# Ledger of designs, part 79: designed miniproteins, single chains, continued (3)

Each design is a single chain, and the fold is of that chain. pLDDT is the mean over its residues in the fold that is shown.

## One batch from the design tools (miniprotein)

Design m10744
Fold by ESMFold2-Fast:
Structure m10744 (fold): chain A 110 residues (1-110)
Amino acid sequence: LSEEMLEDIEEAFARMIQSIANTTSHSPVELQVGQLLVQLYQAKTNEEKAEIIRQIVDLVRENIDSMSDKELRSFLITLRGLARRAESLGDLETAEEAREAAEELEERLE
């Protein structure tokens, strides 16, 4: 059900913010994604939200080769949540891009 997956996006946001605030080691990609997630939360229009989701997807995709298994698992959850959010905004293209990026992360974990 889509409702359970929307709960996952809220949990992923909270987890990412807490990770950035509380970790002693800071990955540049984790910091940049965290900043974009804060901007996404503060965004006022659906158009701004969709743009930020695309930026997060692109940033994760650009850095996939340098990610640890822990980062891959964390971003996989985040991207799946962002795909559901993009669908909720009516941006099916951005939702598909987020799902494709999540699939790339999943393949890396196999």
Scores: mean pLDDT 77

Design m10745
Fold by ESMFold2-Fast:
Structure m10745 (fold): chain A 62 residues (1-62)
Amino acid sequence: ASGGRTVAAAGRAEAAAEPNPAAREALLQGSDKAEQYATLGNSAAAVAAATAGGRAAREKLA
């Protein structure tokens, strides 16, 4: 729950290391949305967006 910017950065770092293009795209989409919400001051929405991106990436890998 701490820092929407932190979860967005973590998602982008994970995406950079992710070889699966569909999973990478899901992580980038979640991170972009998380940064947008963090910029608007909604850290809860930022965390939710990053979490959704990570979940979608896991589903692409499964």
Scores: mean pLDDT 77

Design m10746
Fold by ESMFold2-Fast:
Structure m10746 (fold): chain A 71 residues (1-71)
Amino acid sequence: MADEAVERAVTGLRQQYEDLAKKYGLEYAKEVFERSSKMAVRALGERYGEEAARRFEEEAKRALEELEKKY
């Protein structure tokens, strides 16, 4: 379902950011997060529609803001 796909994608991006930040630093982690988010927005929009893409975009933005405050 769209909700599960969005939640899984956001969770994956959060975990990838933390792993990459520890190994390669915050700048690289942010770059990968932004690139992966753009690809995921397109993929989710194509598969589940505009509302799923928009929800993911909003949740990914919040996730990045939270990660940047924590690290």
Scores: mean pLDDT 83

Design m10747
Fold by ESMFold2-Fast:
Structure m10747 (fold): chain A 119 residues (1-119)
Amino acid sequence: SHLADVIARLKAADPAEQRRLIEELLRAVEREVDRVTAEIRALNAQIQQLKEQGKLTQEDIRQYVLRTTGLLLRVIGRIIDLELAVRAADLDPAAREEFERRIEELRERVKENARLANE
């Protein structure tokens, strides 16, 4: 379990190392959100092009819904894991507040991606 391994590393680490591990996790989630945003935009462009050409099929719509849903669920799961890691970490209050703020920014970006995935 990736989350269990991360939590185990956090429990063994000093506060400075815990901050570094959370920062690495957060940056990895930020990169994942960037990739998901780009992929949803590309899928939206493909669906729009097929629709404008009168070539959009029910299978195209089905595959679009399955893929965008899978991408959104995956990144939501990564954000939940990140929240659990921050809660498990022995961080000073200022560092905790900063990580919680950045997680909230990621949640807002995921909400925007969900809006972009609306057909």
Scores: mean pLDDT 83

Design m10748
Fold by ESMFold2-Fast:
Structure m10748 (fold): chain A 97 residues (1-97)
Amino acid sequence: TQALLDQAEAKVKEAEKYFEAGELEKGKEKMTEALLLLIKADPSLVKELEEFVKNSEKGIPKLEEQVEKNKADKHKADALKKLLEAAKEAIEKYKKE
């Protein structure tokens, strides 16, 4: 329903504010809630999120190397890792329900 999409968008915006502020755990919590609402509105997103997580995780070792070499933003790298954790938790919670 549109109400689920509106609630998800509000929680994504909250998560973005927390990630920008460096509050990664709060950002993850709000993003997990947002993604779960999106999956409930459109369950086909589960497959797309699983593929996104798999593809993004393959890039993590190279991203960590670039952070070590001061060629990538550590804050953005940490936020991406928390986003991937949020996606995994949202998928797991949906499958458990």
Scores: mean pLDDT 81

Design m10749
Fold by ESMFold2-Fast:
Structure m10749 (fold): chain A 101 residues (1-101)
Amino acid sequence: PIELLEEALKLLREAYEVATNPQVKDLIERAIKSLELAIEILKEGLTPWRRRLVEQILRDVIEALKEARKLAEENGDTKAADYLSKAIELVEQALAELRAL
């Protein structure tokens, strides 16, 4: 899951740079911080509690990124929306891999 989340972080940084709407940027910045925390927890090693915590963080990130993508699309930020769609897929894949452990 860590490699997928690190790739998602790269895409979110690209989304942040191209986004023009301040609310979209704020949602992306908060998602970046949440993913950085999730990666840090995963690097510390999984306990049942840490797994549940990371799963919750990833679910919250997915919802925030879906909101950011919707707002980007509504505001014509097509490039930001494309990066956000790719990042969402990677976070969803990481969550699926984490649940399979």
Scores: mean pLDDT 88

Design m10750
Fold by ESMFold2-Fast:
Structure m10750 (fold): chain A 97 residues (1-97)
Amino acid sequence: SMREEALEAAREAIRKVRELGDEKEVDEFLKKMIEERDGLAGLAAVLAAGMVRKNPEADEDEVAERAVERATSIMDSFLSSMDKAAETADEIKEKAE
């Protein structure tokens, strides 16, 4: 399932942050993850990496679950970008009048 793939991506990112210690190497790994795993899994990996960088001793499973939950919420909120586009369109129209 997409959720299981996202949880595994998040765990892999957590392990890489802890293993490598070097921010640049982790960032290069995350860029590849985004390119190869798409959507929810890539976003969950990035969020998990950020969480464990701030709290290195956090539980892997807890961070992975929270990262997937936040990734899901962010993706759901992408639909609200249509509201922002509508507001911008209205502003352009008002300035043209």
Scores: mean pLDDT 80

Design m10751
Fold by ESMFold2-Fast:
Structure m10751 (fold): chain A 68 residues (1-68)
Amino acid sequence: SERDRLVEELHRIHTETLDALTAEGRLDAALAVAQRTGELLREFDTMSLAEQRERLEEFRRWAEEVLA
């Protein structure tokens, strides 16, 4: 389903971002990513597919900013 694909993409972004941050020793940033991922996953079941897509893109942009 589309929801399953969005959840898979969220996990991919989370894993890649955490791996990069931990490799750099940026533990506080890694914790922030883990916390935001958990919050978004908890909210996903209450969201429409359109809202899930929008929140995933916001999360992606934020993660890119953290890695910059």
Scores: mean pLDDT 86

Design m10752
Fold by ESMFold2-Fast:
Structure m10752 (fold): chain A 57 residues (1-57)
Amino acid sequence: SKEEKIKELAEKYGLTPEQVKEIINDIKSGKLSYKEIAEKYGLTEEQVKRIYLYLTS
């Protein structure tokens, strides 16, 4: 389920489930680049991309 994927991503990347949901919202908004989202949460651009791909697979 989407909720299980969110929990798995949170544990993998040292985030809270709420932060994972916020990242997805930031991506969907189109207001921030992957680089800007990565900097906001202490992630790499590749990690943000992997989070998005995992949730949409």
Scores: mean pLDDT 84

Design m10753
Fold by ESMFold2-Fast:
Structure m10753 (fold): chain A 60 residues (1-60)
Amino acid sequence: LSKQQIDDIIEEGRKLGLSDKGIQQAIDAYQNYLKQNPDWEYDKKVITLVVRAIKESEDR
């Protein structure tokens, strides 16, 4: 996971109002996604989907 990808997750998470814990969960989820899908190129849409899923989970 590159620093730029981490920074993008943090910025998107802050924009949607994720907690620090939620941001950590989003980073972990995205890293796991890349580990399972090593052939996938960087896609900001995937970051947005992951961040939104974590936010919805965090809000119950």
Scores: mean pLDDT 75

Design m10754
Fold by ESMFold2-Fast:
Structure m10754 (fold): chain A 71 residues (1-71)
Amino acid sequence: KVESEIERLVDEAAATYSRVKGEIDREQFIEAFRKRALQTALDLGASKSQAERIAEEGARRLAERLDEIDA
């Protein structure tokens, strides 16, 4: 459940970045995503340590998607 929701957030964030890239700072965008992913995981019942790992992995996957969009 948590993993599928985070995957959806990554896809949504990548689509948003594709539309607004150049208008926002990439690093700030990834940081904002990390905070949202952390809160979403906590809201879905993950422990703090699990939520932190999930948010970090999500942010890493988002960064990889953004690299492909920026290429």
Scores: mean pLDDT 80

Design m10755
Fold by ESMFold2-Fast:
Structure m10755 (fold): chain A 73 residues (1-73)
Amino acid sequence: SRKEIALKRIENLRKLAEQVKDPEARQKVLELLEKAEEALKNDDFEGVEKYFLEAMAALSKALGNKALDLSTD
C-alpha cells in the first residue's frame, strides 16, 4: 500500500541519518522524518512528500551532496 511504502522510505532515511556524524545535521533530518511520519498518520500524503523531500535534502547536505541526486529543480 502507499502508506506502507511511505513508512518504509521514512525508516530507511532514519537509518541513513544515524550515520551522520554532525549531531545538529542528524537531529534536523530526524525531526523532518518525524514530521513526515506524523503527516502519514493523518493521511496527509502531500505533507509526507514535503517533509520527506526536505529530509532527503538535509541528509544530502549533511553527507556532502553526494548521496542523493536532487537535480530536478
Scores: mean pLDDT 77

Design m10756
Fold by ESMFold2-Fast:
Structure m10756 (fold): chain A 71 residues (1-71)
Amino acid sequence: SPLQQRRDLLLQNAEELLKRIVEELHPDPETKQRLEELLKKIKDNKNDLKKAWEYLQQFQEEVTAWSERRR
């Protein structure tokens, strides 16, 4: 399914983004934990495309909110 392929690519990109954030920007433990929990929820719900997409959006929103707090 094209939607499943796109979800998998976005999940891979999210995992890479989290790795770079942790290695380069050293976020607080609470932010790191929230992002890791959201990635886990995406993986745990991979067969439920709607839930996987909702958790992926929450991950993107958490990254954006964290980035804005650093200003």
Scores: mean pLDDT 78

Design m10757
Fold by ESMFold2-Fast:
Structure m10757 (fold): chain A 95 residues (1-95)
Amino acid sequence: DLDGQIQYYQRLLQLDPDNPVAWYNLGTYLRDDGRYDDAIQYYRRVPDDSGSNYNLGLTLRDIGRDDDAIQYYQHSLDIDPGFVDAQNNLDSLRS
């Protein structure tokens, strides 16, 4: 239940507001719900995580911000150079 997962992580963050795992998961569920601006806010809380930067890039691409998406795919690859999905998405935007 998507709404139940969003409510769960919102409640968790009221109890533990500085939780990178909760920020990442809430961002992911918000993106899945089509709440892109909210998802972006939460992923930005986890700047040192390759997956968060990749999901930021995907979310920015979903809303047509391709130049911003390129920056976040590059950040993802700076953290994890072996992240094939980030490389593939970056290459598709540079074609």
Scores: mean pLDDT 86

Design m10758
Fold by ESMFold2-Fast:
Structure m10758 (fold): chain A 73 residues (1-73)
Amino acid sequence: GAAEAAASAKAGAQMKDSAEKGKKQWEESGVESKYTSSSLPGGKGQASLVGGEHESYLVLDAKTGEMSGFTTP
């Protein structure tokens, strides 16, 4: 319903805002950070690389607003 759509949109906006604040906080902490944003194949959102020593990715699913992270080997 309309209430569910409004709640979902608000949650998505809050998650995006939290991700941006997290990135800034990590940069200010003096940790070497590399920020690259790219579109995920299949339209699943964006992947952002954050971190220098270990390649860590923050993935945002544009459809569900789900946020997950992983580190490359």
Scores: mean pLDDT 49

Design m10759
Fold by ESMFold2-Fast:
Parts: sequence; structure tokens; C-alpha cells
Structure m10759 (fold): chain A 100 residues (1-100)
Amino acid sequence: DEKRLQISKEVLKIRQEIFDLVEEEINKKISDPELKKKVLLALYKLLLGEEVDLSSFSEEEQQLIKEILEKIAEFLGEKDIEKSLGEMLEELAKKMEEEL
């Protein structure tokens, strides 16, 4: 399926650019590798549309998660994406799961 292959290539490119942005934002605020993984897991679940109990995170960490989600939305909104934003975020979340 050529359309599926084109979507996969676009998702891989966008995923890499978003991972670079996410890692940059996390690294500016968090030095603890275990906490970085917890923040990344929370972002992954939120991108899948799952409910995440953010009360387990500090106010600073909750703000960081919100800022990263806003940056992802802005980044995706600036791209010429054939897929709806929701579909692209679901595909991205699946690829993020592979890296965790």
C-alpha cells in the first residue's frame, strides 16, 4: 500500500523531529533519567488519548508536560500533513512506545 508507506515515512520523519524537541525540553528541566522516562510515558499516554493522573507529578513537571504537548501541536500544525492531527498523534504515540 503506497499511501500507507508514505504515511509511515512521514510519521518516522515527524517522530524524529518531535523526539528531538521533546528531549531538548525535558533535558532543560529534568536531569534524572528515571523521571525523564516517567514524563515521556505520560506524554505517550496523553497522545493516545488515555487519561493520565498528573497529580503524581510536581507542578513544574505538569507545566513541562503541558508545554511539550503545546509545542508538539504547534509543530504538527505547521506541517503539510495529509492525515488529521488526531490520527497523526496516534501514529506518533505508537512509535514512541517502540522507543520506551
Scores: mean pLDDT 68

Design m10760
Fold by ESMFold2-Fast:
Structure m10760 (fold): chain A 88 residues (1-88)
Amino acid sequence: SKYQELVERTEELLEQPESPERREEIKRILLELAQMQIDYAEANLDKADFSEEEKAEKRAKIEEARAQLERFKAMKPEEVMELARASL
């Protein structure tokens, strides 16, 4: 899967010496993984038989995740990596 490929690429990058290029690539992968999770959550809303109240609740969480993703895009690569370590 694309998710597994991105995780494996991150592991491969972590075996490489620290460099600005490595930090930028890791940030790019983390942002792509976050977008995939948001996309998956949205697709799940369309497939699941949730009530309108439950859908509204889940949409609010998706919007929070989108706001966090936009914040990550504006952060320095090292800041994104620290947040990823705190979240994983």
Scores: mean pLDDT 77

Design m10761
Fold by ESMFold2-Fast:
Structure m10761 (fold): chain A 79 residues (1-79)
Amino acid sequence: MSEEEYKEGIEETLAQTKAETAEPAEVREAAIELLELLGKLPKEKAEEVLERLRAAGAAHPDDPLRALREALAAAKELA
């Protein structure tokens, strides 16, 4: 997948998240912020952030907001 194709996929995911999310507002806001930031990052940095999100999600399965905030912190460091 090219960087352009990757960013297009992030835009589609962001639009779907905004339309279909029934989560608490904080989780929705964090997910949208993360997706928007991922769209601004080069593919290599975005992949590192997504790997950190997966690791945080596995470590905190009952706390998606915590996992999202940890991924957001990593994304901001890499931006």
Scores: mean pLDDT 71

Design m10762
Fold by ESMFold2-Fast:
Structure m10762 (fold): chain A 81 residues (1-81)
Amino acid sequence: MSREELEREIEEAFRDMAIAVTPEEYREELIEYMEKVSVSEAMILIMHEKEGYSLDEIAKLLGKSRSTISKRLKRAKEKIK
């Protein structure tokens, strides 16, 4: 399997997982965000802006640093405006 093929499969699986783990009330907004930003950025937007999770809590849930989550959230907000 090529790197590009693997990346597509991961992206599709991550998109499906993101929808499945998002509360039903925010799924429509998550899908709208995914049209403009990456799946991870859309999830971070929903978790922070809609569900009220802190950047530290999101970092722990996604296995990333707070700095990474903060940068992704900022980029996501810029893309959806």
Scores: mean pLDDT 76

Design m10763
Fold by ESMFold2-Fast:
Structure m10763 (fold): chain A 64 residues (1-64)
Amino acid sequence: SPELEEERRREVMKIVDDYWAEVDKVKNDKTLTPEEKQAKISELEAKMQEELARVAAEYAERRA
């Protein structure tokens, strides 16, 4: 349904927006080394991918 697709789109946008906000915090954290920043950004990216996959699976089940 159009309503489910719009709801999914909003959840995806929130996940992506949260990821970029957290990346900005890591980049501006003066207590972290460049290597630590890269590691944390990689962790955030992995978390984002897992959350996106969860949302995709959840909405696929709702459409079935």
Scores: mean pLDDT 87

Design m10764
Fold by ESMFold2-Fast:
Structure m10764 (fold): chain A 89 residues (1-89)
Amino acid sequence: MEIPKLDPKASLAEWRKMVEETRKQVEEIKHLLSPEEYEAIESSIRLAEDTLEEAEKTKTVQAEINAKFALIALTSELYVAKRRVEKRL
């Protein structure tokens, strides 16, 4: 069965770049983040990395779905943190 896809190479590699970009953004605003916010984002990054690594290792659909959800959660955490930081600008 064919599954709708844009770029086959943009699957896992794209998610990796997203996590990497998130790490970079968190590093830049690290001093502006509260200890709790930093810990929350770091936890989410870890979850995303772990799930992504498992998806790469196992190559199972379940692991890929889990990685996707972890990435979405990470994006949400980052969004909330950026919103809070932006309010101080």
Scores: mean pLDDT 73

Design m10765
Fold by ESMFold2-Fast:
Structure m10765 (fold): chain A 113 residues (1-113)
Amino acid sequence: AAADAAAEENARLLKSLPDDTIDEDTGMTKGELRKVVLALVRSNDALTLEIILETAKKSPDISEEAKRVFDRAAAGEPLSEEEIKKYPFAALVGLALYYARRNDKEKAVELVS
């Protein structure tokens, strides 16, 4: 309960963002990014998913600010609403990685549904 509180709040904030919210680094909408991550989560085992999500962080198109949001989300650290609104891709992928590392695919699917 207490250990997952920050991850649950990050998921709630991500779900509360409009699907038309634009990710600053990718230019894609939250809705488009959510569908991409959902396909990845459904199609891959936990280990393969961890590799794919970690590789996304290494993209040259991802800013240093977004990489920090990735790392904090993946660690289960609390994100601000402003960080999630500015970098929904980094927040979404980082949080999906948090749940994948815990072998909790059901919560990863719930996050992106």
Scores: mean pLDDT 77

Design m10766
Fold by ESMFold2-Fast:
Structure m10766 (fold): chain A 73 residues (1-73)
Amino acid sequence: SAERHAAIVEQARIFADSVVALASKLPKEEALRLIEEAERGLVALMRHQGLPEEVIEELVREIEEKKRELEEK
């Protein structure tokens, strides 16, 4: 259902935000690796749950934007 998918996306964003917050305290190489691993795991989970690709792409875009901000620091 759309409600179930929305809940999964919300939890995925919370998880991604937590990973980025943790990564910001690590050396840059380790930080980027952690974010990349989290992104791969979330994409796999969302595909397994049957979420539309456009929704998955939007979450990936959000994570990549936060990763870019970390790279520029």
Scores: mean pLDDT 84

Design m10767
Fold by ESMFold2-Fast:
Structure m10767 (fold): chain A 90 residues (1-90)
Amino acid sequence: MMEYLKELTELGLEAARVIAEKNYSEEDTKKALEIVNRAMLIAQKALGQKVSKEKADKLLELMRELVRAIEKGDLKKAEEIVKEMEKLLE
């Protein structure tokens, strides 16, 4: 559990760094940061619920996909990934 939280947190910080380094518009920067913040809250909730290893592994996979989407500037894909993460915890 603690190892998953550390990796999820590190991926969230990586996404924030990518946003800071990109020449996004002010509006897109705000949107990207809101998406990352939402993903981090979902990750923290998953750890609190002590989800199965299979769900934790899927959550890490989705977080990696989120970082890649943000790196590519694909905020629509990033939003879809966060929705999939929310669905995983329902």
Scores: mean pLDDT 78

Design m10768
Fold by ESMFold2-Fast:
Structure m10768 (fold): chain A 103 residues (1-103)
Amino acid sequence: SEMEKLLEEIERLVREAAELARTMDPRDATLVLMRLTAISTDVWLAVESEGLSKEERIHMLETAREVVEDLAEWAEKQGHLELAEVFRRLGELIDELIRLIQS
């Protein structure tokens, strides 16, 4: 399904971001890895949690999207340009998940 393909691509980008984080200084790496864990958890809960309403799922994904956008801006400001591009792509895929759930 379209949703399964989006989740696969999100997982791929999260792994790519984590790999890039491993090359950074310990403070920046810790910040990125902690935020990636939170984003992954929120995306998983928004999609897989049967008890959530459509509106609750969308709200969780919108919150994750804002965190990803903040991370992209932070990464760009710190000179982590490749990581910033990964976060921008991740944000686009979260927006696509929101659209699929909304439809």
Scores: mean pLDDT 88

Design m10769
Fold by ESMFold2-Fast:
Structure m10769 (fold): chain A 64 residues (1-64)
Amino acid sequence: SMEEKLAELRERLDAALRAGDREAASRAMVEIANLYAPQGIEAVNEQLQKEWERRRELLAELAG
């Protein structure tokens, strides 16, 4: 399902961010964008924004 694929991509994104792998993190975000692309650009932008907001605390910890 779309929900299962999103969960898988979120796990990959989180792993990449913790590893400091910017390229892997970017690829995961592109795959999330592609998952929402059939719903239009606004849906893509909203979902990508939600993904970054969900990781606000993780990103703050990683930034120091």
Scores: mean pLDDT 84

Design m10770
Fold by ESMFold2-Fast:
Structure m10770 (fold): chain A 115 residues (1-115)
Amino acid sequence: SEYIKFLEELAKEIENPEAKEALRQLIEALRKGDVDSALRYLMRLLKLLRDDPRLTNSPLFRQLLHQLLLAASEETLEELIEELSKDPSMKDMLALLVRSLELQKERGRVELKVP
């Protein structure tokens, strides 16, 4: 998986222990095909590393985020919306989650594609 390789390389460069743990959990969830857990850990990683250009400027990261948002359960999206609504710094991500939930309700869920 191109995503797992990208995340493993990122893990070698991360010094923040909370971000490194979130990244390990994200990799494990992706290996198990656990989309809901993968999205939760990805959101935690974004909150911890929001200004890190290795994450924010990565096309692979944007592709992974998009795929997880479309493949996650409605329940997980609603849970994350409630959690992120309490943090004004996550306003842009909150808007993305809301749009993803609306899109899923109109078009249904998509399967996680592992390129």
Scores: mean pLDDT 81

Design m10771
Fold by ESMFold2-Fast:
Structure m10771 (fold): chain A 99 residues (1-99)
Amino acid sequence: SAEERERFELEVLEGLADIALGIAKITGDPDFAAEQLLRIAEELLRLARATPNPELRAEYAEAALKFAKEALKLTTNPELKAKAEKLIKEAEKLIEEAK
C-alpha cells in the first residue's frame, strides 16, 4: 500500500541518519554528519508536505525536527546552523498544524 511504502521510506531515512551519526563518531567530522542529517531532514519535510496521510505527515515532520536539532548540536559551520534553524522552524510549523 501507499502507507506501507511511506512508512518504509521513513524507516530508511531514519536508518541513514543513524549511519551519518555513526560516521561522525568514527571519523570525527561533525560537519559532514550535520550536512547529511540536514539533507535527510529536508527530504523528510518534502515527504511530509507531499503525503495525503495526516498521521504520516506528523511523523515525517517530527523525524525532520529531531535530525535538524541533532545537526544544529553537531555543527560549528554558520551556514549549516542557519539551514538547521530554518528546517527546525518549518518542521515545528507542520507539527503545530497537525495538532
Scores: mean pLDDT 85

Design m10772
Fold by ESMFold2-Fast:
Structure m10772 (fold): chain A 75 residues (1-75)
Amino acid sequence: MTPEQQLQEDIDSLRTSARTLRRAGLDDAADRVEQLVDQAEQHLRQGDLQGAQQYIDQALRVALEHRDVAVAAQP
């Protein structure tokens, strides 16, 4: 897998996490993850792999902080 493909897969996974947070009623957390993922995707499109990774890492922190609440709230 190329570094670019790995970052795109991480972005796709985080978008799935944001949808999970939104379904759990954690709209602010979902919005924050989506904003960070949008920044990561912009940096990836510009060839800034380091910038993309930094935003992915920030989005992962937000998603993980809300993980237990989101999992408990899922049908």
Scores: mean pLDDT 80

Design m10773
Fold by ESMFold2-Fast:
Structure m10773 (fold): chain A 104 residues (1-104)
Amino acid sequence: SELIKHFEEAAKSDDEVIRAQAALALASLGRNDLAFPILKELLKSKDPLVRVAAAQGLLATGTEEALKEVAKFAAEEKDEKVKERIEELLSKDEKGKKLLEEAK
């Protein structure tokens, strides 16, 4: 698909916001295999807003692997506001809520 090639190229951007948008677009096209590594890398961003966006993107894939990755990240997150936001997002899913309890 021409669209997939376009978003793969956008995912190479030096701009983390462009990379996040490209990863979300790839996920919406059913390419979680391409989106997941990009979103996982963005969880390590120095920008707290980018980390929240990456966590939201991973959760939007609906996979158990993404739920576990986001739960692990929430446990290790040092910014209290980012941690609270990610825990709130996880608590909306029954499996995510259990993973948060197990990570304590």
Scores: mean pLDDT 82

Design m10774
Fold by ESMFold2-Fast:
Structure m10774 (fold): chain A 87 residues (1-87)
Amino acid sequence: ATAVVTAHFPGLTKEQAEAIGRGLAEALREVPGVLSASYSAEDTPDGAIVTVTAVFDSEEAARQAAEKGAELARSIGATRVDYEVIP
């Protein structure tokens, strides 16, 4: 199962967003049940978008990670956060 979290951070540069995505992906690779984790970042006119994608051995683990990731993104300043879980 795959968890995808997309978060928009106003006022951040792509470089700052890449640092956030890298840190989140590295932390996820240390979680039991994670098979892979990756990130990407894109510029917007007013900030940056971070997308974190992680593959898990269970759909429940993926759902928990997506929900937690979305909450964390909002807590650190993301104004728009979307997440999905792919079986």
Scores: mean pLDDT 83

Design m10775
Fold by ESMFold2-Fast:
Structure m10775 (fold): chain A 79 residues (1-79)
Amino acid sequence: ATTAQINALDLKAAAAFKAQQFDAAIANLNAIIALAQAAQDAAALAAALLSLAKVLAKNNKSAEAAAALAQAKAQLAAI
């Protein structure tokens, strides 16, 4: 089920981020974003975008992190 897939990907993204494997963390978060968009789940999409912003900021991608954060805020405002 989509929820189980999102939970599994979120755990993988968190583990990769802790290990400083930023490319792997970003890949898993982008997979969650795609699933959330397909499901029209604004809450799951916002949560994934917030996590993506955190990973991008830690990887010195400040402009990309700011864009992801702005998109997350827009999704939260739409709920």
Scores: mean pLDDT 83

Design m10776
Fold by ESMFold2-Fast:
Structure m10776 (fold): chain A 80 residues (1-80)
Amino acid sequence: SMMEEARRKGEELLARITEALAAAGAPDPEALAREVLRMLDEGASVEEIAAFLVERGMSPEVARRLAEEAWELFLEALGF
């Protein structure tokens, strides 16, 4: 069903963002991934997401790359 597909895509997106954050050494990667996904859903920019990740202890370079990756994964999940 469309609802099951949307749920599955959301779960896969959360898992992929969580894995990227964990690989980069982020503290509490699942909680950060959920917040990043919420920010993306609310229309946050890559710069706003990167700033959030820096505030959570990530270097600016790593935060920017992760924010860009999360944004691309989010657009892919939306069918772009």
Scores: mean pLDDT 84

Design m10777
Fold by ESMFold2-Fast:
Structure m10777 (fold): chain A 87 residues (1-87)
Amino acid sequence: MSPQEVVDLLHALIQANRDNPEKSAVYLALLLAYHEAVKRNDQELRDRLVALALEMAANPDMPAEEAWARLQEILASHGIRARRLPA
């Protein structure tokens, strides 16, 4: 998937989940993390973020807290300390 296709997918998922603010926040965090991955030229991080987004889309019953925990694990594995990603 191209970077533009991933950004478009994440925007669509944010809009589809606008009535669920907790899940929408996870997709927004994924979008921000994806921009950071592109800036770092970190292909492995990009691939892992896309995989999580697709898994969340395929499993709409996934709790937001589980998705958030998985995102935090991915970010920590790539040395992204909990510096507030610009909200």
Scores: mean pLDDT 79

